# Designed miniproteins, single chains, part 53

Each design is a single chain, and the fold is of that chain. pLDDT is the mean over its residues in the fold that is shown.

## One batch from the design tools (miniprotein)

Design m1830
Fold by ESMFold2-Fast:
Structure m1830 (fold): chain A 78 residues (1-78)
Amino acid sequence: MSALSPEELEALRQRMADIARNGASVEELRELVERMYEVGLKLIPELEKAGIMSAEEAREMLEKEMEEAKRLLEELEK
């Protein structure tokens, strides 16, 4: 396989969606976002090795995802 753990990333995403739908606290969502970021950082060198994208491009995409997630968390905090 060319990707490390897309299934794990999808499982985390589904868990976040389930928690959000169930009305869980913003703090729990924040913890999940942090864990997704950690996993994403570990995935970057593997994406580069697989020739999918450069490490720089993957990092930029991950940063954009994190900024969007933080924005959503800010809205939930209101």
Scores: mean pLDDT 71

Design m1831
Fold by ESMFold2-Fast:
Structure m1831 (fold): chain A 99 residues (1-99)
Amino acid sequence: ADPEQIDAEVYVALAEIYVTLARKAVEKGDVESAIQAARKALEMARKAYELGDREGALTVLDDVIKVLEEVIQKSTDPNLRAEAERLLAEARRLKAEVE
C-alpha cells in the first residue's frame, strides 16, 4: 500500500472512533460533546475522500448523518440543535459530492 492509501485508512478509522464518541456522548446527554465529535468525524471523512477512499468516506458519512439526526432529536438547546442541523446539512452535501 502506498502512503496515500495508508493515510486514507487512518482517517476512516479516526472518523469511526469520533462517531463512537459522539454516540456515547448522546447516551450520556452531552449534546455539546456529541456535536464536537461528529464535527471531527466529518472532517476525517472529508480527508479520507480527498485521499481517494470514496467507499470509506461514504460509510463514515452515513454513520455521521445517523448520529447527527439522533443529536437533533435529543437536543433541547436551540443553539446546539441549530449547530447539529448545520453539520447534518454539510454531511449530506459531502455525501452527495462523494456519490
Scores: mean pLDDT 85

Design m1832
Fold by ESMFold2-Fast:
Structure m1832 (fold): chain A 69 residues (1-69)
Amino acid sequence: SAAETARRSAEGGAKAASSGMPGGAAAQLAKVNGGEHITAASATPTEMVVEGEEGRGRAPAASGSAGEG
């Protein structure tokens, strides 16, 4: 179904973004929900993670089959 295909594509995109920048989307969401205060807290760990931890293929709703590590 088209909806199923679209959902998979969206998940694929989120997965790729998560792998390249874990927390990027979370930082944006935190900005919308908590403004400056939460954004600062979210940005700090994200910045640190990006500095030393990037490229982890964490699948949203990890349903086995991607357990690498």
Scores: mean pLDDT 48

Design m1833
Fold by ESMFold2-Fast:
Structure m1833 (fold): chain A 94 residues (1-94)
Amino acid sequence: EVEELLEKLEEAREAAIKALEEDDKEAFNEAVKELIEVATKLVGEEELAKLVEEAVAAAQAALAAGELKSVKEGLKLALETLTRLVKEKVEEKL
């Protein structure tokens, strides 16, 4: 069910951000892996690659503009942006 995958996507995003704020590298890697696996099931590998490029580009642009205070804020923005783009793509197909 798509709703269950969207719930898991949000849980993985929250876990990744929490691990990032706590400097827990193992928990962060595990949460990011789950986020990617769930996102792949929702939008497919090819589409996910495009959404990842868009999320990374947005975070890099904000970092270059001095809008972010740290690399951690950049990673958090990328995770938030990727999750939003995946959800928007799922809603577009429904």
Scores: mean pLDDT 83

Design m1834
Fold by ESMFold2-Fast:
Structure m1834 (fold): chain A 76 residues (1-76)
Amino acid sequence: GGRNLAEELKERIIEILKKPVLTDADYLDIKSMIRVLDLLGDRRYLEEIKKAIEKYHKNDPKAQSLIKYIDEVLKK
């Protein structure tokens, strides 16, 4: 739909993920924003973020940890 807080958080996460190298601060920010998205209940944006991690940071161990975190959130 239209722009809202969940959409803004999703876009911010994807913008960070487009960086060629993620810093430790970037991973912490992404984890915090994923947790907020989970609390807001927008599961579609979590799936989009997972796909973006796979696209931009395939084979990064910290990025793979974010995918596992999202998968645990999405399991229920």
Scores: mean pLDDT 81

Design m1835
Fold by ESMFold2-Fast:
Structure m1835 (fold): chain A 81 residues (1-81)
Amino acid sequence: ETREAVEKAYEAWLPIARELVLEELEKEGAPEEEQKKRLEEFEKEFEAVYENTLKKIEAGENVEEIKERAEKLVEYVKELK
């Protein structure tokens, strides 16, 4: 089921994405307060993308594009390993 696959991908990816965002913020020399604010904004955006993804699956739209998007996020983490 595509919905379950997307849920699993987002669940596994979220903690990795959070660490990646934090690492980028530290590299920029952002103060802790700004790091916290940007992480909260990232989490909000990430959750909005996830909800939009679920809506598209329910409508039967662009399932392949949705999968590719999740895979690209994994590729970004892979490059930084």
Scores: mean pLDDT 72

Design m1836
Fold by ESMFold2-Fast:
Structure m1836 (fold): chain A 73 residues (1-73)
Amino acid sequence: REEVKELLLELARKEGASEEEIAYLEANFDAWLETMKKLGISEEELKELLELAITDPEKAVEKIEELAERIRA
C-alpha cells in the first residue's frame, strides 16, 4: 500500500504537480486504491504500472491496455 502511494506521488511530482495537487492525491489515495481493487487491479499491478509510467511510459500504456481487456472480460 505505502509503496504504491509513494510511486503515485513521485509520478505526480515528476509531472510537475503543485503542492495542492499532491495533497489532493494524498487525501484521495485510499478511495482511488479501493476503486482500482474493485476493478480487479492488484496493488502489485498498480506498483508495476506506476514504475513503468516513471521509467517507460510506452510500456505503461501497453500494460494499461492489458488490464482494461481483463476488466472488460
Scores: mean pLDDT 73

Design m1837
Fold by ESMFold2-Fast:
Structure m1837 (fold): chain A 82 residues (1-82)
Amino acid sequence: TVEEELKKLGEEIGKELEKEKPSVEVAQEISLKFNNGIGYAKQGKIEEAIKYLEEGKKIAEKAGLKNVAKLLEEAIEVVKKY
């Protein structure tokens, strides 16, 4: 299901953040953006969900976290399937 795919992506993002060890602020902001995006998607607010996930992706890209950015892009594509 879409929810199971998003859960797996969240777990993978967490693992990549643990490997790359960005600042606590950057890690928390990415996690907040991802969780808000998923929360909006579950409510059927797809445009808001995509906005939060895109914001998280931009933060990851700016911080040089290429694998996290890729996982956030995959999450956007999964949300679009709603």
Scores: mean pLDDT 86

Design m1838
Fold by ESMFold2-Fast:
Structure m1838 (fold): chain A 85 residues (1-85)
Amino acid sequence: SSGVQKLIENLRKLKEEAEKLSKNQLVLRLQQLMGVGMLLAWVEKDEKLLELAAENSKLADENPEKPLEVIEESIERLEKHLKEL
């Protein structure tokens, strides 16, 4: 899925820029990317991507002190999904 691959690329870019951003900015940008992920899931009819984007968004809300760890976990979950496609 090109949508899953693009989402992973954008998350990796966010991780590379993490040192230049505050924790709050990282959380907001991660939330925005997960929102895009949910939209892509709806367009591509990828139910698993919808689930993962929702779960990653929730993880970001519940761990605002650890946004980098949430980004890394989100990448790992999406890469596992991409490998199963």
Scores: mean pLDDT 85

Design m1839
Fold by ESMFold2-Fast:
Structure m1839 (fold): chain A 99 residues (1-99)
Amino acid sequence: MQKKIDEAVEEVKKLIDELEKQGRISPQDAERMKQSLDTLERITKEVLANPASLKELGPEMSASLMTILSIIVEHDAEDLREAFLKLVKVMKQAEQEAL
């Protein structure tokens, strides 16, 4: 479970770095997106350890998701959108297995 989440996050971060090198996304947006990914990973791990924390952490999770999606839409980065959706699916599967 943990390894799959870590691998999926790493894949998205590598794609962000590649898009930044290609000039398809700004360094500032790349950094913001990576910070939001780190927040999502932290919250997912906290929710897996204590499912009741989802009520308290839900707004922060939603804000991080909206930041990532906004940057993807702004830069028309369909490849990044696909990688991010795969990450979300992995995180949801981990959450379901912890219940």
Scores: mean pLDDT 79

Design m1840
Fold by ESMFold2-Fast:
Structure m1840 (fold): chain A 73 residues (1-73)
Amino acid sequence: SREELIKELEKLIGELDALMEDPRLPQEMKEKLAKIKTEMIKLLLDPNATDEELKEAIKRAREAIAEAKAYLA
């Protein structure tokens, strides 16, 4: 549902914030995560955002989070 998509976006934004606070993560990766977060917030504030756009943003955020976590491992 749309409600579940919104909750997932909010959860992922929190995870992006936590990663951006990690002093071990390179600035270039933090900039990439910040850009993704900005786009996700824009979608959450857009009453015309489609479920497909929300799903694409979730996928992009998950990929970037996985990449950052792999770097920190």
Scores: mean pLDDT 89

Design m1841
Fold by ESMFold2-Fast:
Structure m1841 (fold): chain A 119 residues (1-119)
Amino acid sequence: MENKEKVEEIEKLYDEEQGVLHKSPESKDIDLSTLKKAYEAYKLSGDEKWKEIFIKTAKTLLEVFELEDGNLPSYLELTEDGLVPNKEVNKKDNVEFLEKAYEATGDKKFLDKAKEIEE
């Protein structure tokens, strides 16, 4: 079953200690495209666990890892000292991520941030 295989592939990327998805099983890096897969896993499985992971990550990016210019990092590197934001910005991925966060939460702050970044 395609949906089951897709969810199982996403589960292999999940780091329970950090509460995030790695880019690949062999990579310490976490990118916004991979984090959006948590919301896709929720849509495919109906498992609220994935929705909670996605919402927690969206809040953390906006509240903890926001860059000085108000943009979000395109990826986070997992180090021995935890997650470190890369200063590279992908505005399209940031907007898509925040729009999914708004869909998941109904919280207007994600929509407002998406509009700010898109400009």
Scores: mean pLDDT 71

Design m1842
Fold by ESMFold2-Fast:
Order: C-alpha cells, then sequence, then structure tokens
Structure m1842 (fold): chain A 66 residues (1-66)
C-alpha cells in the first residue's frame, strides 16, 4: 500500500527565508500526518504495510521524503 501526501503552499509575497521556514514546517507536519495515518491503517488492518511519501512545494522550493 502506497500513500502520497502532497502539500502545495503559495509563496507569493514571501522572502526566500520565509519560504524555507514554511517548507521545513510543512515537511514536519506532513511527516506527523503520515505517521498518524499509518498507525490508523495498521489499527484497522495489522497486516498492512503502508508506505508513506510526503511531497512539499513552497514556490520554487520542493522536497520529497519517503
Amino acid sequence: MEITLVYDVDASGLSPAQAQELLEQAIREGLLDGLKLAEEIRAKDPTANPKITVKVTVGDLSRTIS
């Protein structure tokens, strides 16, 4: 089972430093959301092995964590 969480954040009016801070915050939040979702899936189906991928874009900045 593969699940991709995608976050696209509008960077209009942000400085590069603000965009970087939002990127790091969105990655942390996405990872926490992914862990919670994986736990909920395993609680309903203990044989499930969910692969969570988090993709975040903030303006021209992008990161993917698997």
Scores: mean pLDDT 82

Design m1843
Fold by ESMFold2-Fast:
Structure m1843 (fold): chain A 74 residues (1-74)
Amino acid sequence: MPVELTPEEREQARAGAEANIADVEKLIESGDKKLIKEKGVPLTIAAFLQAAVAGDEELLARAREVSKKMDEKL
């Protein structure tokens, strides 16, 4: 079973996921395929993990959406 988190740790995970999703969206908007591959992929993975840790289905859906948009640019 995954480690049970405190409310503070869950909030940190949620905030991290939101920040990483926003950063990926900015990279996609830039249209720089090299930056998207270099930074966008690891940020997207981090966002998925953080959203899962937070247990936030909306953030998981947003992470999937930015992943799809990233694939469209690559």
Scores: mean pLDDT 79

Design m1844
Fold by ESMFold2-Fast:
Structure m1844 (fold): chain A 58 residues (1-58)
Amino acid sequence: MEVVIELPDISKMSYQEALDLIPEEIRKSHLPEEIIVKDKKTGWKGTLYELPLHMLTA
């Protein structure tokens, strides 16, 4: 089951800070590929599996 989480601005936070904004219960009950992350500021959308690559690469 896919879940959607909205973040305020990933351009100003680390990957760990972004993870902290996602409820721990969601992170423990879902695979990273099942967690859809939407960033309100940048408009980025992807899975939690893709988030570290996006945040660590230009």
Scores: mean pLDDT 79

Design m1845
Fold by ESMFold2-Fast:
Structure m1845 (fold): chain A 98 residues (1-98)
Amino acid sequence: SADARIAEVQKAMLELIDLIEELLRRGASAEEILAEVEAKLAEVSARLPELKPAMDAILAGMRALLAAGASPEELAENAISLVHARTSDVIAAIRAEA
């Protein structure tokens, strides 16, 4: 059902945000944040294949930020923003199917 799909996307969004916030809180480097989030994005894509394009876009955005010399705080803030934006697009698409 659409409601069940939206709930799974929302759960994935919260899991990603919680991971990013925890990594930043424990003083992880920008490289460590990227590595841990990349692994989680891959896990989410395997579990929810419809999220793969969104997860790929988040990863690409994070890699670009790291290449530009983003601090851990800048990488975390922008990654959380990307997670919100990309998962919101997926939820909107699911709602439009109803």
Scores: mean pLDDT 88

Design m1846
Fold by ESMFold2-Fast:
Structure m1846 (fold): chain A 65 residues (1-65)
Amino acid sequence: GAHEGADGAVAGAAGGGIEEAQRAGKYSRLGNNKEAAEATRKAAEAAKDDPAAYQIALDHSERAE
């Protein structure tokens, strides 16, 4: 990991993680628990690989008003 943060790298990794999180929510609402779990695991895996993605995910979660 690095503190620098690159527009392409952060957007790519964070975009992927955020997309997977959104899909997890969508699948959960549709009753596709298995796919929801898979999407959630992928989002967690992406955050584990890139700590910057985790920070963005936390910030996005806070915006859920």
Scores: mean pLDDT 55

Design m1847
Fold by ESMFold2-Fast:
Structure m1847 (fold): chain A 74 residues (1-74)
Amino acid sequence: SRIDQLASTLRAVVTLRRKEPGAPLEALVALVRDTVAQLQASDAELRAAAKRAEKTLSPEDRALLREIVARVLA
């Protein structure tokens, strides 16, 4: 589903930030925006994907995920 693919992308960008702390937040936001556009996903589907992705993340990674999603939805 689009929600599952978005959740996988969200987990991947959080993992990328952890491995490459110097990566700019805007680059991660752009990756998520590109995936949303490719899947033609709605804002509601992105929010559902974020909620699903959060279940497997640490509190610090959840905060980062929420910031990325907020910027995508802005």
Scores: mean pLDDT 84

Design m1848
Fold by ESMFold2-Fast:
Structure m1848 (fold): chain A 68 residues (1-68)
Amino acid sequence: EIEIVAEIGVPPEVVKAAMEKYNAKRFLVVPKGTPIEEAAKLASSDKVVYLPEGTKLEDIDKLPILEK
């Protein structure tokens, strides 16, 4: 399963679109500036898509799937 991890400040619409695209059932919100490695460790899934602050709808398809 894929989990979405979003920084505070990413719009809810962007988080929702990422969840729909990756068929993610869960998302986690992390503080601004959280390193990707730390954000991935907080997620329950072995596969994570990370949304840094400033992520736009058009950027979702460019985001990598990270494996733990």
Scores: mean pLDDT 79

Design m1849
Fold by ESMFold2-Fast:
Structure m1849 (fold): chain A 83 residues (1-83)
Amino acid sequence: SEKDLVLVTWGILKAAADATIMLKDGIPLEQYIKELETLIEQAEALLERAKALDVPESVLEDMEELIERLKKELEQAKKELEE
């Protein structure tokens, strides 16, 4: 179903985001910024799809929390690049 596809995609995206943040010290800063920007774009697109479906509120909240966390990481990384 469309819901199942969104939930599976969410699981993959969350795992990729968690891995990217965990491994950030081993990633060149410019590459890390690009990866965060891609993850944010993908997460925001998936959140809009999930909102259009009858996805549990707890899942939507988890998606919004990840987007906020990724945006904070991106802001910090961009500040480090400008130094």
Scores: mean pLDDT 88

Design m1850
Fold by ESMFold2-Fast:
Structure m1850 (fold): chain A 87 residues (1-87)
Amino acid sequence: SNEEILEQGKELLEEARNDPRLSAALQQLFDEMIRGVEYALEKKLDGKKVLENIITMLEGFKPDLSPEEQAIVDELIKKLRELAEKG
């Protein structure tokens, strides 16, 4: 369901956010994305479109990240894409 897609997307973002290899700046950015998913859940927004927007944002700033952060973001993008395809 739409709600399940958003809830699972939030869990994936929270898991990535709690990785100790992330800079404080990237952690703050992830916290903003998590708040966006919480808003989408409350407003019953289209989960697939919300995840696609998050993926686009992640791909957009990925080149500016450290190699360790890029690896974390790549794994997250893969999982979010798999989740979006199920909806």
Scores: mean pLDDT 87

Design m1851
Fold by ESMFold2-Fast:
Structure m1851 (fold): chain A 92 residues (1-92)
Amino acid sequence: MEAVRKINELIIEAAEKTGNEVAVEVARHAMEAQLAALAGDEAAAEEHAKKALELLKKDPKALEDVEEALKRLKEEKKEELEELIKAYREAA
């Protein structure tokens, strides 16, 4: 769980750098959906995933900003992200 939380915190920070508050909200709902799914709360996971999709539909720019944030994260924090993904795989 810790590695998934850390990965999503990096995604949220990257989204904040775009200056688009809707992109930040999408990233937060995506994190909550993943954490709920890992905890076995399928209802909460579906609700957060649905909220993220609704936000993306209302603001097409938020989708572009999320994609740019993910691209920058992969370029700027590649090693940190790879170490967190490795930790997640080794813990599972």
Scores: mean pLDDT 78

Design m1852
Fold by ESMFold2-Fast:
Structure m1852 (fold): chain A 74 residues (1-74)
Amino acid sequence: SMEEEILEKFKEELEKLKEESIKNNWSPSQFAEKALKKLEELVKENPEISEEVSREMLRLVAEAVQEVRRYKES
C-alpha cells in the first residue's frame, strides 16, 4: 500500500541519515533535527498519511536518535 511504501522509504532515509551522522560526527540533537525535518517534508508531500503511520514514523525517529546517542557514549 501507499502507507507501507512511505514507511519503508522513511526507514531507508533514517538509515542514510544515521550513516551521515557517523561520517560527519553529528551530535544526537543534530541528528534529531535532520530526522524531524525529513519527517516534516514527507508528511507535507503525502497528506494521505494516517495517524498510525505518523506515530510509527515518530517512533522510528526516537529509536534512531537513541542509537546515535549510544554511539557517542561508547
Scores: mean pLDDT 81

Design m1853
Fold by ESMFold2-Fast:
Structure m1853 (fold): chain A 57 residues (1-57)
Amino acid sequence: EEAVDYLAKELGISRAAAEAIVENGGLPKTVEGAKKFVERIRQMAEGGHAGARALAA
């Protein structure tokens, strides 16, 4: 739950969308795992990946 709240806040998405990412992405249900995921998305956005840019914005 803390990982879901962290993802929703950091990515600016709904809590339901953050839950879908955790459930379907196989991410750890921890804040630490969520932080690593956000960092990865931001790196992909810097590399010009359109989907990652949308999530990081």
Scores: mean pLDDT 69

Design m1854
Fold by ESMFold2-Fast:
Structure m1854 (fold): chain A 104 residues (1-104)
Amino acid sequence: MTELEKARNELDRLVQEFLQRLREAKTDEDIISIVEEFANRVLDILKKVTDPEAKKELLEYAKLVFDSLINYLKTRRGASDETVEKLEKIKNDFIKKAEEILKK
């Protein structure tokens, strides 16, 4: 198994775990907290990847995962515009931190 395949499998398992938690969330505040925790755990996966190309590919995949999660919360869970704005800020903060991890 390549380093990228291992990291993607770990991320996919994390997505399944957090989708379950998001389905059980009762408030927008819970949704925000869960997505922030998700972002931090994805950063931990990214930090463990040593190959620069694998890090870059994992980051691009993670961006798509965030877009899918935000769209799900907006369209399927009825998250407010204010909550969606906060989720976009979490995604943007994640991207900035991830880009710093890519700079060695």
Scores: mean pLDDT 84

Design m1855
Fold by ESMFold2-Fast:
Structure m1855 (fold): chain A 74 residues (1-74)
Amino acid sequence: MLSEEEKEEIKEEALRYAERLYETTDLSPDEVLDRAVAYAVFRMLEKGASDEEVQELGKEIEEELRKWIEEKVK
């Protein structure tokens, strides 16, 4: 099971990864979102996250990344 600190770390890593992809690549906003969410899921699984934790934190990260991307596209 992930600690609260590990959950926050993974969320921050996903946001930083999305930012780097957006700044350094010509990927579309949708592709940046998909890759960053996939990266977060991979990190959760590596740390032994449960299916419930992956669903909960994955949804939270997806919502935050979607909001961030929408602000960048404006």
Scores: mean pLDDT 80

Design m1856
Fold by ESMFold2-Fast:
Structure m1856 (fold): chain A 90 residues (1-90)
Amino acid sequence: AEEGARRGEELARRGGAVAARGALDPKGAAHYAGGVIAAMGAGLDAGLRSGPERGAEAAERGALEGGLEAGGEEGARKAAEAARRAGLGA
């Protein structure tokens, strides 16, 4: 049961980092979009496997933490919001 949330958190961390780096780069619009989409996919998968609330929370946390580690608060927030919304909609 926890495996889906753990996997979603890991995948969302990567998505959040990509989104954060893309948001910091004037030429990074594609990386920003790709990171947000990856975080959404991670949230949806985690929600389907571990339940909407738990999956959304894990993916949101992962995306935010990964994005903040990469140094981009705005990209981190957007990826986290996308992951949470997708997870809750599962």
Scores: mean pLDDT 81

Design m1857
Fold by ESMFold2-Fast:
Structure m1857 (fold): chain A 67 residues (1-67)
Amino acid sequence: DDRVRNNLYNQYVNNQNLSNSYYSNMQSYVQDYNDGDTSSRDIARQYTSQLGTNSRNASQNQQNYNN
């Protein structure tokens, strides 16, 4: 649970200067998804896509967590 949040969070830390909102959004996505609410998924995916680092990897990590 917390590991998955931190892993997704840390994936964006390398762009931290630009991306305080970005990894907060990703963390909120993981929390909301764990609560059964994926409404923030689209906004989190948009930030992930803009970073261009691991948009699919982030989604895959979330899927693996849910499995």
Scores: mean pLDDT 54

Design m1858
Fold by ESMFold2-Fast:
Parts: C-alpha cells; sequence; structure tokens
Structure m1858 (fold): chain A 95 residues (1-95)
C-alpha cells in the first residue's frame, strides 16, 4: 500500500542516519585513546546490531502490509542514532 511505501522510505532514511553515526563512532575510535576507542567501537557494534534489527522489522512490516510495524522500525533506528550520538559525545568529553 502507499502508506507502507511511505513508512518504508522513512525507515530507510532513519537506518541510513544510524549507519552514519556508526561510521563516525568507528572513525573516532581509531583516533582515540585505547580505553575511549574501545567504548566507541562498542557503540558502533551496538548501532550495527540495532540497524540489523530495524531492517528485519521493516522487512517483516512490508511483508505483512503493516505501516505501523514499518514505522516502528523507523522509530527504533532514530532512537538508536540519537543514543549513539549521546554515547559518542560522552566519550569525547573524557578527552
Amino acid sequence: SDAVERERRLAEEAIEEARKVAEEARKLGLESSKENGEELFKTAKDLENSIRNSREMMEEGVKRGSSVLVGAAAGLALISASSGKIAIESVLKKE
């Protein structure tokens, strides 16, 4: 349905935002002290897991024709991206 396709687009955009945050965490991890780098790499891995979960939820929602489930996938990705940004900022304040 049109509603499912609209929510799918929003979910893909949210997942891409989370992916950018994960890439930034990995990049900063390489430039940081060992301890801070380990925290940043953990943040990247946690984000990558959330991205996988969001994609699976989106794909199930599309399969079932559920715009609500696809929208929930977008929400999960956005929350994950925000949490990742907070985690990155928290680690960088230690330097």
Scores: mean pLDDT 87

Design m1859
Fold by ESMFold2-Fast:
Structure m1859 (fold): chain A 99 residues (1-99)
Amino acid sequence: MTTATGTITVKAEKPGDYVIRLVSGPPARVTVKNVKTGEVLAENLPVEPGSYIAVVKDVKPGDVFEVTVESEQPGTLTFELLDADDPEKVVASGTITLT
């Protein structure tokens, strides 16, 4: 079992609702937590490329989301934070590498 933790920092033009998406990587389980509020947005969620992981509400500039990944496979996972009102707008991205 391989685990890695990454942090996504949000820098949005406006406060609002956003969607966390897995773009690429091996199949994994993901836990997402808002570091400021302590809210758990997803817990041990099975994900694969294209998965929508969580909707994050009332996001403010500078909000920090902690993404913990667990996989039986090594690889690099790529995550994006999308504007829920404009899903073509990527407001943040991050990668987590499992060795």
Scores: mean pLDDT 78

Design m1860
Fold by ESMFold2-Fast:
Structure m1860 (fold): chain A 64 residues (1-64)
Amino acid sequence: SMAAQLQQQLQALKRKEAVRYTAANIRLIGTEDEKEREEIRKELERFLAEVEAQIAALEAQLAA
């Protein structure tokens, strides 16, 4: 069903978030340069904003 497909897409996006969090944290523990740390955080925030927007759109479709 469409609902099952949307739920699978939601699960995949949430998994992408978890993977990106882990990768960002590994990069952060590898550097003491505050400029580099800030850039890593900004990259993560941009990625999370995009993924959260996609999650919100899918959740809205499931609620309809």
Scores: mean pLDDT 85

Design m1861
Fold by ESMFold2-Fast:
Structure m1861 (fold): chain A 92 residues (1-92)
Amino acid sequence: ELVRAVEERIERLRAEALKNSSPEQHASVEEWIERQRRAMLELGAPADESVIIARVGPELSREEAEAKARELEAELRALGGRIVGIVIEPLP
């Protein structure tokens, strides 16, 4: 049940983020979501707490990355989750 719950949560977050992003940015959003999915599955998904990490390439402004992170935060809260923090990091 945990794996299914995590997959459903990530799928909804991914769909919403992609809907609110340009097609050219979808690959970066997908990689970001997949990293969150992997972390949640490996550590055991916290039912009430999560951390969103956004990694930004040079084509994506800090303002755009923060807007996407806020949209994902709102979607996670709608699913009954809580956000511990949002971190925006430059890509290496």
Scores: mean pLDDT 60

Design m1862
Fold by ESMFold2-Fast:
Structure m1862 (fold): chain A 102 residues (1-102)
Amino acid sequence: MAEETIEIIRKLLEAAGWDVTDIRAVSEEEVEITDGATGTTRVVSKEEALELAAMGVLGRLLREGLLPEEERRRVLEERLGGEVAEKAMEAIRRALARPPLA
């Protein structure tokens, strides 16, 4: 389960345009991500990492004109596979329900 979650996060970050040189679990609830473009290492919760990656993917899909949820789900399933697509859609829904930080 932990390794599966890390793989999903990595695939979503790469789909969002990140250059992921390393990603690893540092605890049961946290992941460390290294961005190859900046050399920056970040420790975030697995939930926060999924939301960050999924919102990046959403932004990319919206730029491609994929506005309906059903169309986004289909394209994600075609590009990333059903399991990663389901996790992305759940994380997008959760992130969109969260009020913007003022």
Scores: mean pLDDT 72

Design m1863
Fold by ESMFold2-Fast:
Structure m1863 (fold): chain A 90 residues (1-90)
Amino acid sequence: SAEVEELVKKAEEAEKKGNYVEAGEYYKKAADLLLSKPNPTIEDLEQAAELYRKAAEMYKKGGNLDEARRALLEGEIPLALALMKQSIEK
């Protein structure tokens, strides 16, 4: 969605400026939007998992280790859902 793309762009711009915590927040918001869709596709779920991973990396660079750990754990949900969907749709 355009909103997800805009949040990812804001995250990348914040990362380039060294504003790692803000970048992590934008990546997390983008991932949350993908995961909150009523019927997320496998691609949506894989993208959400990657965005939570990027959020965790950004939080870690910013020194927010608790937020980094939470983002990493949140990323396990869309990853598990994507793997489950792949197993059913074969």
Scores: mean pLDDT 87

Design m1864
Fold by ESMFold2-Fast:
Structure m1864 (fold): chain A 73 residues (1-73)
Amino acid sequence: MTPDQIADRIVDLVHQLHDALTAGDTETAQKLREELGRLEDELDAKDPAKLDAVLAAHAGLFRAVGEGWDAML
């Protein structure tokens, strides 16, 4: 995947993770969280500035999924 394709997939996954967390679907949330983490690591290795830009542009959503994930633990 190109850095742009990874960034687009990260945005899609964080939306899906937020939906799963809101629905209380812990199994789907766990799988999406694992995939998201893998893609974040891949993008950081290929283009860390692009990862920083994606995280900044979607800061509220990433915060919401982090809070939702912590609430499930």
Scores: mean pLDDT 83

